# Ledger of designs, part 112: designed miniproteins, single chains

Each design is a single chain, and the fold is of that chain. pLDDT is the mean over its residues in the fold that is shown.

## One batch from the design tools (miniprotein)

Design m3903
Fold by ESMFold2-Fast:
Structure m3903 (fold): chain A 65 residues (1-65)
Amino acid sequence: MALSAEERRAIVDAYAAALRADPTSPLSDAEIDAMRAALLAQIDADTPEGALLVEALRSALAQLA
């Protein structure tokens, strides 16, 4: 089932927020922002790779909950 653009962006934003909130994360805020921007660009381009990345992030978030 296809996710809306808003739902895909929400998943990317949730993942970036989880990384920023994690004090054990080795990533800087700038690196997290760069990752988020790259993922959003893939979603905006509506690539098959972007769709697979969103599904992987959704699965990762479910495992972290």
Scores: mean pLDDT 73

Design m3904
Fold by ESMFold2-Fast:
Structure m3904 (fold): chain A 80 residues (1-80)
Amino acid sequence: SKMMDQELLKEYSSLSAEEILELMNSGEIIGATAAALEYLKIRGVPAEEIKSMSPEEVTKKAFDEILEEAEERRRKRLAE
């Protein structure tokens, strides 16, 4: 089991979301950045964009998008 670092991020940025999930399920990669990479791949973020990012930037981008989606759903529920 390894935390995602800059080299692994560049290597795995070309993998599909399903391939990244398999690596996480097998315990090859762990942590917030690995989960963030899978999320960004599901959302269709291009490999070239991910390769230009740091692990911290990947994690931040995914969490910012998750928080915005959660906040939008919260506002819609409060309006009902």
Scores: mean pLDDT 79

Design m3905
Fold by ESMFold2-Fast:
Structure m3905 (fold): chain A 90 residues (1-90)
Amino acid sequence: MSPSELADTVVRAFELAQATARAVAELDPSRAPEVKQRLADRVGEMAREAQDAIATSQEATSKAGERAREVLRTLEAELEAALRAKEEAA
């Protein structure tokens, strides 16, 4: 995985986290701050790991990329669940 591909994956994770936080805020405003903080912490951790890996080696970048794809998959599932809950509530 290239550093550019890893950076793009981090940006995508941030976008998914924001979309999920918005969907949750529309469903239950009281839970939105907790979900927003949890997602921000997860994406922040991912971004730090990506920066460290890119600075270290190509092998570290590839390994961080695998972990980043797992996080991205989890965020995609959370967004899908939140959007589905919003659709069912409407």
Scores: mean pLDDT 81

Design m3906
Fold by ESMFold2-Fast:
Structure m3906 (fold): chain A 71 residues (1-71)
Amino acid sequence: MLTREDLRESVENLERGAETLTEDSNVEGIGLLLIEARNLAAWAEELGDEETARRAREVAERLEEIKRKAE
């Protein structure tokens, strides 16, 4: 099971990855990261880590916008 520390590290890694993505990026790859961001947000909410959940949701929103532009 993901610990709170593992969850934070995963969100931080995802935030860094998302910063490198643009409208020219692979739509399928963006979609996979978006699913990961949503899953991490749900896990953070379940664990009561509201800050990590907020960060994961913000990444998901950014990825969804980039994916829309890349389509």
Scores: mean pLDDT 79

Design m3907
Fold by ESMFold2-Fast:
Structure m3907 (fold): chain A 62 residues (1-62)
Amino acid sequence: MSPKEMADEIAKEADEAEKNGNYALAIVLYREAIKFLKNFGAEDPAKIQEWQDRIKELKLKL
């Protein structure tokens, strides 16, 4: 499994947490997905921006 595929799986877990109303967990998982892409040099600026925007939206619900 590539680093990008692993990050996508973490992001799917974040989506599930958000759907279940667990915004705190969703934020943590999106951050882990971003960190994973950056640490393994599989940077996808569009994907990182998407997840960063999602984190911002989730923080407004706290």
Scores: mean pLDDT 80

Design m3908
Fold by ESMFold2-Fast:
Structure m3908 (fold): chain A 101 residues (1-101)
Amino acid sequence: DNKEKARRVFLSLTVVNSLYRKKHGLPLPTDEQIEATVNQILKANNVNDEKFKEEMIEEAKRITYEMSLEELEELLKKLIAENNEVAIALKEVYEELAKEK
């Protein structure tokens, strides 16, 4: 299911990016950057559904701007427990980048 794959990639990327940016005091992505990222994920997975896109963009904005560090850490733990390979890989990349600070 291309939509389910796109949603997994989207959710993992948004949660990991938001968590590590907030944790390290980095600037959060703009609305335009969030929209571009969602569009790219959907295009890469051959998803052409305007309502699904709008829902993903709104969810990305909520995760990025409204979720606390604690809520993001709990959501990341849940994604890893569900064997989300994208979440695991991105967590490792962000932890490595943080070490080179």
Scores: mean pLDDT 77

Design m3909
Fold by ESMFold2-Fast:
Structure m3909 (fold): chain A 68 residues (1-68)
Amino acid sequence: LPTPPEGEVESYYYIEESGLYVAITKDYALIAAETEEALEKAKEGLELSGTSYEETEANGLPALLVKL
């Protein structure tokens, strides 16, 4: 997962069990998924928590951008 051009990445980690790469800044979180299934599960989780997101792409992977 590439470092976002805007802002400094505070945390970056990989969740192997979910197939997700997460980069967190003070302004947003970027969640990239290894598979479309992992992406759909991430979307479901965000919707259940009432969190807004935008679909995007990171390093060739489908991703979700969450504003904090």
Scores: mean pLDDT 74

Design m3910
Fold by ESMFold2-Fast:
Structure m3910 (fold): chain A 75 residues (1-75)
Amino acid sequence: SPAERFVSALGGEVVEEEVVTKPDGTRLLLVVYRLGDSYYAGVWDAETGALLGRAGPFASVEEARAAARELAEKV
């Protein structure tokens, strides 16, 4: 996935991936990833692979997951 390429280039690992479809048919890839001891959220366009938003660092997967869902609502 585009997220795997991006996260691997940073030396991190993908912890969670979720594909969500918006009412207009837009498909988003929501990702929680780890860099060192911190967690991050990212949202990609699932069709184009474009990075649409990022947030972090966070102390937990749960915080990063919530942030990824919030980012998806803003796109």
Scores: mean pLDDT 86

Design m3911
Fold by ESMFold2-Fast:
Structure m3911 (fold): chain A 61 residues (1-61)
Amino acid sequence: SLDELVARARAAYAAGAWGVGEISPDGKEFRLAVYDPERKEIRVYEGKADEPLRLVRTEPL
């Protein structure tokens, strides 16, 4: 879920990483949650094969 991905991104940031990703078992869908230092927020993007990344959620840090 997006909530679980955001929670993992918060934990990764606390451990010194800037983001986490996940990919579907077929490799055709993926999500990235990354910390934006300028906005002080976690930004979640979704992508699919042959489609550009889309911003789907933001959460304050």
Scores: mean pLDDT 79

Design m3912
Fold by ESMFold2-Fast:
Structure m3912 (fold): chain A 58 residues (1-58)
Amino acid sequence: GAAALEQELEELERRALRAMLEGDLAGAVKSIREIARLRGLSEEELERMVAQARAVVA
């Protein structure tokens, strides 16, 4: 249901942020791709999120 999806998205967002803070770009990108899939985001939105993760890890 919607509540379960919200919890999954929050967990993925926490994992992505943690991975970025730890310098784990691959882990961050994996979580971001799953967020994009679950939210139905476009390829353009996904690329923008990945670019943000790369900037944080640099």
Scores: mean pLDDT 82

Design m3913
Fold by ESMFold2-Fast:
Structure m3913 (fold): chain A 78 residues (1-78)
Amino acid sequence: SDEEIKAYIEENLSYFVSLLRSAKSEEELREIFNGLINMLEKKFNRKLSKEVIQYMAEVLEPHLSEEQAKWLRKIAEE
């Protein structure tokens, strides 16, 4: 369910933050974020809803730099 995916994101927040913080460009951040979405889709054997993707960006955003947070907002709306 969406609730199970959201819980998993919260439980693994520090790991996801560390990966996204390693990005040196908007393109790298996009690749990492899309990679995380693909990993979650494979793990839960389902396509992520727009709501879950937006939630993921919202909870990750406060832990990133202002520049990276801006990139993430843009990417999550694709």
Scores: mean pLDDT 88

Design m3914
Fold by ESMFold2-Fast:
Structure m3914 (fold): chain A 62 residues (1-62)
Amino acid sequence: LTPEEQAEVELALHLIRAAIAKNSGDTAAAAEHYRRPADIAENKLGDTKLSEEYRAAAEAAA
């Protein structure tokens, strides 16, 4: 895997965990699992817009 592909896989895994946490009513865990994708999008993928979207999702989950 390229570093970019690895970052995308890590991002996807955190989104799955966020969905599971949200479905179980664990809002704190859901917010945390949205923040990790936001950091990956900004720092590994250089995608500021995607990072902002995931940060907004984290705020909404909390």
Scores: mean pLDDT 81

Design m3915
Fold by ESMFold2-Fast:
Structure m3915 (fold): chain A 56 residues (1-56)
Amino acid sequence: MDAKAGGEGGAKGDGGGAAAAGQSGYRNHLFSTGAGEVAAKEGGEKAGKRAAQMSG
């Protein structure tokens, strides 16, 4: 395993967005209320981003 330089690190940014979408689907499959939790987490993410931009 000499070629460790791949897309693993480069895809990290995409993982954040894709993970949120995937989690939403998965939670909905297990719990109907899962969507509510994901929505709250996404709202918090946007609030955190806004706060960071305002603060920064």
Scores: mean pLDDT 50

Design m3916
Fold by ESMFold2-Fast:
Structure m3916 (fold): chain A 73 residues (1-73)
Amino acid sequence: MKKYKVPYIGLDPATAAALTEAQIRAIVERAKEAVIKHNKEDGIELTPEDLKEIEEQAERVYAHLLAQRAAAR
């Protein structure tokens, strides 16, 4: 079975402009925690390499959301 990955989070421009960087970070951290939880609930053992990939995915999503926020302002 394929492991769950941090999903791309799409925000409309008005929502993106209204969020602070701290709120965007909180959204990404919650998504990352949900992915880790779902993998564990599904009986999938996460290796250190898998955790690193999830962290890198979370950072990419965060950068994307920050770019959307900047473009919406």
Scores: mean pLDDT 76

Design m3917
Fold by ESMFold2-Fast:
Structure m3917 (fold): chain A 83 residues (1-83)
Amino acid sequence: AGPSAGAQATVSGTEITVTATEVDGKARVTGSTDGGGGYGVATVAPGATATVTVYDPTTNKTFKVTATVSADLSSVTVTVTEI
């Protein structure tokens, strides 16, 4: 299995889980909401910043996830903003 890293953030009472996984030498960044069914995905180069939009249909909230993946895919730094 390829290397993976994860982070979580809670914004406006909604927990967002972000996972970065190595796929074919790239970082696949997935954002999801706990219990809300919200999901978003982007693929970027290792060491790059991904922007993922996650819509939560349970609360009708939309979140912008900005995730910076380390070049070795061992860590991800996440900022989440409700938009």
Scores: mean pLDDT 77

Design m3918
Fold by ESMFold2-Fast:
Structure m3918 (fold): chain A 88 residues (1-88)
Amino acid sequence: MSREELVARGRELLGEAVEALKKGDGDKAAKLFVEAARLFAEAAQSPEQLKKIAEDAKQIAQMLKSKGNDKGAAEVEKLAQEIEKEAE
């Protein structure tokens, strides 16, 4: 899969995650956010891009936690930490 195909797939999954979140399906949203973040991380060409992806994922995790989805927040936070370590 090309870098552009990874980014396009990630954007599709991000859109689906936002729709799941709007419908109150936080667990589905968390799984889709994790998949999207992994695709964006694979497409990343610099440590700076990886750090930004990790930061965005941490913000999403905090939002999920504020809505009472502790399990989904933990899954997204774990991925954010893994991406941040990749960026070293």
Scores: mean pLDDT 83

Design m3919
Fold by ESMFold2-Fast:
Structure m3919 (fold): chain A 97 residues (1-97)
Amino acid sequence: PIPELSEKQKEIAREAAKLIDEMKEKKKDLKEEIKKLLKELIKQKDFGTAMQLASILSVLVEEKELAEEILKEIKEEAEKNKDEVTLKKTEILLKSK
């Protein structure tokens, strides 16, 4: 049971996923565009979607450094918002790489 995402969060997530697919299939350098969209999800406190997309970026596109950067930013924002659950999840993902 995941909280219902706003339409804006769903749009950003879909766009980020499309760019990740293009980067994998067409080998385009879309890292800055993907990073911008993931940061927008973090700003909107959609940490769950941002973490999932970072994991996809690491596993499917082999952009581990970018994925780690996004996970660290999620961790920092979760600390500011006192979101202990997201903090623990990001720590696990950073360690399990």
Scores: mean pLDDT 76

Design m3920
Fold by ESMFold2-Fast:
Order: C-alpha cells, then structure tokens, then sequence
Structure m3920 (fold): chain A 90 residues (1-90)
C-alpha cells in the first residue's frame, strides 16, 4: 500500500540521516576542520537526493503517486535536516 511504502521511505531516510550523523561526529573526533565536515555532509546530501529521486521515479512508474509525493516532500526537507546535523555536530 502507499502507506507501507511511505513508512519504508521515512525509515530509510531516518537510517541515512542517523548514519550521516555518526559519520560527521567521527570526522569531528578525528580533528577534521569544520569546512571538511561541511563538504562531506553536502556530498552525502547529494547522494541521498539522487537515491530519493530514483525512488520517486520508480514509485511513479508503479502508480504510487501519494508515496512519490511524500518522497518529494522529504527530498525538499533533506537540505534543512543536513544543515541541522552540521550545526549539531559542530
């Protein structure tokens, strides 16, 4: 169902964000400069955006338009969530 797919997408995004947080914290512990941590976060953001975009296209092909719309909303919010992770880590 659309509801099950939406839940899957939300859980997948939260897993990606949690892994991102742990990675950025590991960079800070290793003494990486703030600029490097920001660069790595932006690379991860771009990778996650590409993965979500691929998922949106597959959902549309399957006629799961509500799930696709929710994935598009989450993709738009990704930048803010990554910026928040950077601020929390630094």
Amino acid sequence: SDEEIIKYVEELLEDWLENTKKYLESLKKRGEPKEKIKEEALKIQKDIQAKIQALIEELKKKGMFKAAEEAERLQKELQKRIEELIEETL
Scores: mean pLDDT 83

Design m3921
Fold by ESMFold2-Fast:
Parts: sequence; C-alpha cells; structure tokens
Structure m3921 (fold): chain A 75 residues (1-75)
Amino acid sequence: MDEAALQRLLEELAAEEERLLAEYEALKARLGVGDPEVQAWVRERLAARLERLAKLFEDVDPEAAALARAVLATA
C-alpha cells in the first residue's frame, strides 16, 4: 500500500463524514432528534458506514471488522 494513497483515502473519508454530519445536523434541526425519519436516516447511514469500515479493515484488523459486522447484524 502507498502511504500517499492511504492519506488521500482518509481525506476523502473525512470529507464524506463532514458532509454526512452536516446533512444530519440540518435534518435534526428541521425535524428533531426523536423524529422517525431522522432515526431511520441515522440507522441507514450508520449501517452503510460500518459495512464500508468492515470492508476496509477486513485484512488489517479482522477483529474490528467482525465487531462492525456483528453490530450490523443486530441493527
């Protein structure tokens, strides 16, 4: 693995996380944290993020990948 490629990937993931957080804050401010639509959005985004992280860390940290998949199975 190229260190520059890894740094770029982390930058892209951080930028995506900032965009998702901004979307969540906007939705939360408009509907309220207890709204079923906000809760469904958080669940869907959390599941997608955990699956992506599990895939990325599958060969690097298989225990962390297994934990993320276990959380997905119970969500």
Scores: mean pLDDT 69

Design m3922
Fold by ESMFold2-Fast:
Structure m3922 (fold): chain A 92 residues (1-92)
Amino acid sequence: EIEELEKEFEKNPDDVDIALRLMIEYYKRGEYDKAIEVGKKALEKTKSPEVQYALAVILAKAGRKDEALKIAESLEKQGYTEMAEIVKELIE
């Protein structure tokens, strides 16, 4: 299953749904670094607030609080206040 998602993502790194599904699967497995790499790669091709939010949550859970906060601040400036508030709560 995850190998199929990895192949789909390599073909379509701009596909938000594939990127989010792959990030969630790595997160469930505790593979935070892989989930973070997928999120960063997707954001090279898309400015999806959903991918930004997922990446920030995973960074917060991985203890990378400064990186999570920077994304939360960016989301807040973009008008995604609720997403930003949730991330800030996770790093406090």
Scores: mean pLDDT 88

Design m3923
Fold by ESMFold2-Fast:
Structure m3923 (fold): chain A 73 residues (1-73)
Amino acid sequence: SMREEAAEKAAAAMREMGASEETVERVKDLIANAKSVKDINEALRLAAEQGPFVATAAAVAVRDLILALSKES
């Protein structure tokens, strides 16, 4: 699904930028189970705690999912 694909892309991008595995797993779970843009924003907030490179990588990975969820509301 789009959520699972976005979660895997975000996890891979965050790992590449040096994010902790604990944070990667939490962000991945939040994205995979997202019901709204609010849930994606919570995932991105956690990614941002790991620094600007991790935050940017995660944001890029979920951009299309945010656009899709925005149209569902």
Scores: mean pLDDT 83

Design m3924
Fold by ESMFold2-Fast:
Structure m3924 (fold): chain A 87 residues (1-87)
Amino acid sequence: SLDDIIEEFEKEMSKLISKAPEEIKEELKRLRDRMIEAMRNKDLETFEETAKEIVHLALEHMDEEFTKELAEVLKRHLEKFKEYLEK
C-alpha cells in the first residue's frame, strides 16, 4: 500500500538524517516531509524534483558515502512509488 511505502521511506530517511550534522538536519527533514507529502498527493514530479534537491544538498555538505546511501534509498522508494502509480 502507499501508506507502507511512506512508512518505510520515513523510517529509512530518518535513520540517514540522524547521521547528518545538526546544521542541515532541519533542512533535510523539510525535504523529507515534502517528499512524503508528494507521495500522499500522488505527485511524482514533486517527489523527483525534491529528491534531486536533497541529493544536491548532501553533495554540498556530506561525504560521498552518505550521498551514495541517500541516492540508493531515494531510487528504491521512487521505483516503489512509480510501481504503485502504474496500478
Scores: mean pLDDT 86

Design m3925
Fold by ESMFold2-Fast:
Structure m3925 (fold): chain A 60 residues (1-60)
Amino acid sequence: MTTLTPEEGEAVERFAEKLQRGDPNLTPEEKAAFDRLIERMADPQAREALRAAYEKTLAN
């Protein structure tokens, strides 16, 4: 997708993998990129879903 920079695209892949594993170990850089990614999401429901998944990971 053209909305993401290459750096943000890599962050998405890392976040998806870590979230699927329930791995809370996101670096500060990954967290910052994730927050920017959420802001750039075209679909508000998808944006909220990503945030909910992230919060679930941190809760465990």
Scores: mean pLDDT 65

Design m3926
Fold by ESMFold2-Fast:
Structure m3926 (fold): chain A 82 residues (1-82)
Amino acid sequence: MLKEVLEKIKEIEKEMKEKIEEIRKKLEAGEISEEEAEEKVRELVYEGMKESYKLLKEAGLMTKEDEEAWKKIEEIWKALKE
């Protein structure tokens, strides 16, 4: 179970890293603004963290501290969208 969860999290990290790299390349090429790049990176990081949290929670690997940390991340993300 733990090994399978870690493998899935690694896949999420790899996909997120590849997408962030594409955003960086577009920014360097002048295809998008710095503001757009920051927004896209924040969105990708949040979605990746959300999916990882879901996997950890479903596997029963979440501690009370991890749950509180995730609540803070959600709160920060909601504030950034508003």
Scores: mean pLDDT 76

Design m3927
Fold by ESMFold2-Fast:
Structure m3927 (fold): chain A 95 residues (1-95)
Amino acid sequence: SISAAVAEASEKSAELVEQRRYREALEILVEELSKVDPRLGELVEEYLKRGESLPRAFALALLELRYSQIRDPEAYAEALAKIPAIAQEVEDAEA
């Protein structure tokens, strides 16, 4: 499930966050989510090419999948709520 993938990514990225490797932590999240739905990585990349920020690109990708492809929109809503926390850490480290 998406929620399980977010939990797994958060656990795997905890060590990277402690090492201040925030970009790699976010890449793990993308990889884990793509194992559930490969369109997530593709949509995030497309929104980034359109000039959206990384957390907004993630939010827009999840919303599109929730309305067009996903049977369980509640799981995607929960994942959406957790992703900004990781993305914000990446932005704060790169600012």
Scores: mean pLDDT 62

Design m3928
Fold by ESMFold2-Fast:
Structure m3928 (fold): chain A 97 residues (1-97)
Amino acid sequence: NPLEQAQKTLSDLLEGTDTSLPTTHIKALKKRSPTFFQQRIEPLKNDILKNLADYCAHKDFYLRTLLDFLTPLLGEEFSKGLVQEIQVGLDLACAKL
């Protein structure tokens, strides 16, 4: 099932368990701010997985919105790196759809 494979790819990346893709910022956030990860990133992961086709159709809009949201909370440099890692995972998931 392409949808299930796409969802697994993105879930593994956002959990920081994917070893084939750069997940440095995701792993750093999970280690440094586990409560922020659970309260902000986990709900985002669930929303993306539930609405994957919509995220794939409007990828640039969602990634920009996420960057705008994260920048005042995590800083510009870290937020750009985190969003770039999410973009790579999303691109791979969307390609499987």
Scores: mean pLDDT 79

Design m3929
Fold by ESMFold2-Fast:
Structure m3929 (fold): chain A 81 residues (1-81)
Amino acid sequence: SNDIKKKLEETAKKVKEEVISYLEQLLARTTDPEQKAALEKLIEEVKNIDINDIDALLRYAHTFGLFDYIEELKKLKKELE
């Protein structure tokens, strides 16, 4: 159980880092104030995702095409059932 929890923590961290990195790169290229505000809000929402909210992590992984993390999160979800 400890190994599974550690793997979930590591996977959640990587999903968040990949999503935040993409959004920060998009924010740096954005000039529209409304789009900047929306991106900053989304970055904060991603930062605040609970590590145990595998369904939230899966939604973001699907949205950003993080296929390797989708499969790992599905496996971890099944192991934690």
Scores: mean pLDDT 86

Design m3930
Fold by ESMFold2-Fast:
Structure m3930 (fold): chain A 70 residues (1-70)
Amino acid sequence: SLLKYDDGKPYYGNFEESKEMIKALQKLFGLKVDGKMDEELAKAVKEFQKKHGLKVDGIIDKETLEALSK
């Protein structure tokens, strides 16, 4: 797995505490890596959740993080 997260931290929405995590997600999804959380990143998260049979809410929860780390 390329990414390892602190399972205690939320990494989506308007959470600004993890710019490095946002960059890692942008790189993982093939998006422009600018560390900016935007609608394009949110859409990529939702598409990932849909592909993996997770709840499609755009929220990076524990199950989404575990799927991203595989």
Scores: mean pLDDT 65

Design m3931
Fold by ESMFold2-Fast:
Structure m3931 (fold): chain A 91 residues (1-91)
Amino acid sequence: SETIELIKKIIELLKRALEKRKAGDLLGVIGEILACIGILIELRRNPEVPEELKEEIERLVKEAIEAILRGDLEKAEECIKKLEELLKELE
């Protein structure tokens, strides 16, 4: 499923952003976040993805990004785990 592949990419990008944030690589964090936003736009524009699922993913991604930027690593990890749980429900 294209939906599953896009969600997997979002999770991978957020995990990389979190790792780079922990390492103090702020430029790398920005790069991963921009890539993540690009995939999120693709997900949002896909008519085959349920709207409720788009809204939940967008909410979790935004919360994760904001947490990473604030340095709230615990909150970022919680949001990523929730995205992984949503992915498992779709598999």
Scores: mean pLDDT 87

Design m3932
Fold by ESMFold2-Fast:
Structure m3932 (fold): chain A 67 residues (1-67)
Amino acid sequence: EKKKKAIEALKKGDLKEAQKLLFEILSENPQDENARKALVHVQKAQETDDEEEKKKHLEEAVKHLES
């Protein structure tokens, strides 16, 4: 269950593991819009030094994967 592992990584703040799992999901299903949207939010979380912004992006990534 790669999506569950990605959600766990996101909740732990393990951005590198979350990104890896999202790439694996997209390699198996390139048309997975939820995984694509989650990956965009993970990348935005990696680019920000604001802890509140980072948390918001990780919450959005989890929301997309739980959809």
Scores: mean pLDDT 83

Design m3933
Fold by ESMFold2-Fast:
Structure m3933 (fold): chain A 74 residues (1-74)
Amino acid sequence: SPLEEKLARIEAVRDGLLAAINAGDDATAQSKLDELRAIVREAVASGDPELIRAVSEAFQETVDEANAARAARA
C-alpha cells in the first residue's frame, strides 16, 4: 500500500539520518532530512488524510530522535 511504502522509506531514511548524526556527518544528515521532507510532500500531494497523518507522525518521531541524537553528541 502507499502507506506501507512511505513508512518503509521513512524507516530507511531514519536509520541513515541517525547514523550520519552519530558519525558527525552534517552533510549526509541534511541530505537525509531533505529526503524525509520529500516523503512528507508526496503524502500531502496524495490528499489522503490517513496517509498524511501517519507520515506526519513518523516524520515528527524521526525529527525528535534526530534532535535527541544531536543533543547527546553536544
Scores: mean pLDDT 87

Design m3934
Fold by ESMFold2-Fast:
Structure m3934 (fold): chain A 65 residues (1-65)
Amino acid sequence: GALQDAAVATAQAAGDKAKAQLEAQGQEATVTVTPDGPDSARVTVTAGDTVLEGLATPEGAGGIG
């Protein structure tokens, strides 16, 4: 639904920011976004041995860490 689509978009944006920071340090990073509920999405950013997780809603993303 529209709220889940917004949460997925928010999660992707948060993941892309984390990916850009890791890539600026010379790491290759992968962003994975998974719908978690009707208005939430999980984002996972993986770079080598580093795994960062966060949860997003249409209003914003929690900290990724």
Scores: mean pLDDT 79

Design m3935
Fold by ESMFold2-Fast:
Structure m3935 (fold): chain A 100 residues (1-100)
Amino acid sequence: SAEDAVKEILAKLEELLAFAEKVDPEFAKGIREVLEVMKETAATESPRRALLTALAFVQLITKEAEERVKENPDDEAAKKLYEKAKELLEESERLYREAL
């Protein structure tokens, strides 16, 4: 369901946040702000709208992680964050397809 997909994406985004807090506190702050918006959206909007919002934010986070790698291609922490963000995006897109 869309509700279950949102919960799964939120859980995985919290895992990404925990990793980001260790390697990139500034990026972690952005993820934290996104999580707060997503939790509010999940509580106040329809499950389908919350799922669309979740997917859009994961896409944005992945794009920001990609840009950080482009700016510093030798930064191993940035590369690992981007790899984890891509994995979350792929899983979020799968959950979105299966929920609809």
Scores: mean pLDDT 85

Design m3936
Fold by ESMFold2-Fast:
Structure m3936 (fold): chain A 92 residues (1-92)
Amino acid sequence: MEEVKKVLEEARQKAIEAARNGDVEGTEKIFDEARKKILEIASKKLTPEQIREVLGLLDEAREKVIEAARNKDVEGVQKIIDETLEKVLELL
């Protein structure tokens, strides 16, 4: 849990900064890196079904975060990541 939370908190800070600058590509890369790290952690403790659900949440969040970043909606990016963090932690 703690490792996943830390990965998402780091991604949150970086994504907010990228969104302020309208850096859509940077936001995408930050999210993809977080997804990869979460997968490595989850694969050791979760069932394949739980892993699929976590990945689904992350993929949905990625689409929404990219859209918010295009609009320079920093508050939207923050909200999406915070909601995603809560949902992922509920599955762990």
Scores: mean pLDDT 78

Design m3937
Fold by ESMFold2-Fast:
Structure m3937 (fold): chain A 64 residues (1-64)
Amino acid sequence: MLREIVDKARELVKDLPEIEQGVFDIAAAVVIVLGGTPEDLLRLARSIGPEVAKAVEEAIKEVE
């Protein structure tokens, strides 16, 4: 479920700088509003940075 993946990934990025957390939150909100997929979220996360991408990959694996 996309929202469960977003919530899990948000938990995993809490130790990153506030700016990276904020950019992730905005990106995740946009993907949800536009009816995107977990794969869309992952590709966007890769544009933000490798730590954010890793968090989204782990969240997808845990939620399935």
Scores: mean pLDDT 81

Design m3938
Fold by ESMFold2-Fast:
Structure m3938 (fold): chain A 97 residues (1-97)
Amino acid sequence: MSEADIEAEVAASLAAMQLVTLKLNENVTPADVEAAIRAAEEAIRAARRSENPEIRRVALETAAELAELAREAAEALGDRELAERAERVLREARELL
């Protein structure tokens, strides 16, 4: 397993943790959405460097789920900039799958 594969697994795990956190949070703030978007972006970045197709797929699928939830949360908050950024991240993850 390469260093890039380990980075992708770590990034996917962090994104999965952020996904659970965002789902359980009754008082989602713009800062929570920003953190979720960043975690999804890092999972995509790490996935692009990974040569392992299974690790890459898990990271991209987790990033897509997190980005979709972040978009919904941003829309609920009325934050158009965060919603547009989350949609872009979601599209990138889906395009790489």
Scores: mean pLDDT 86

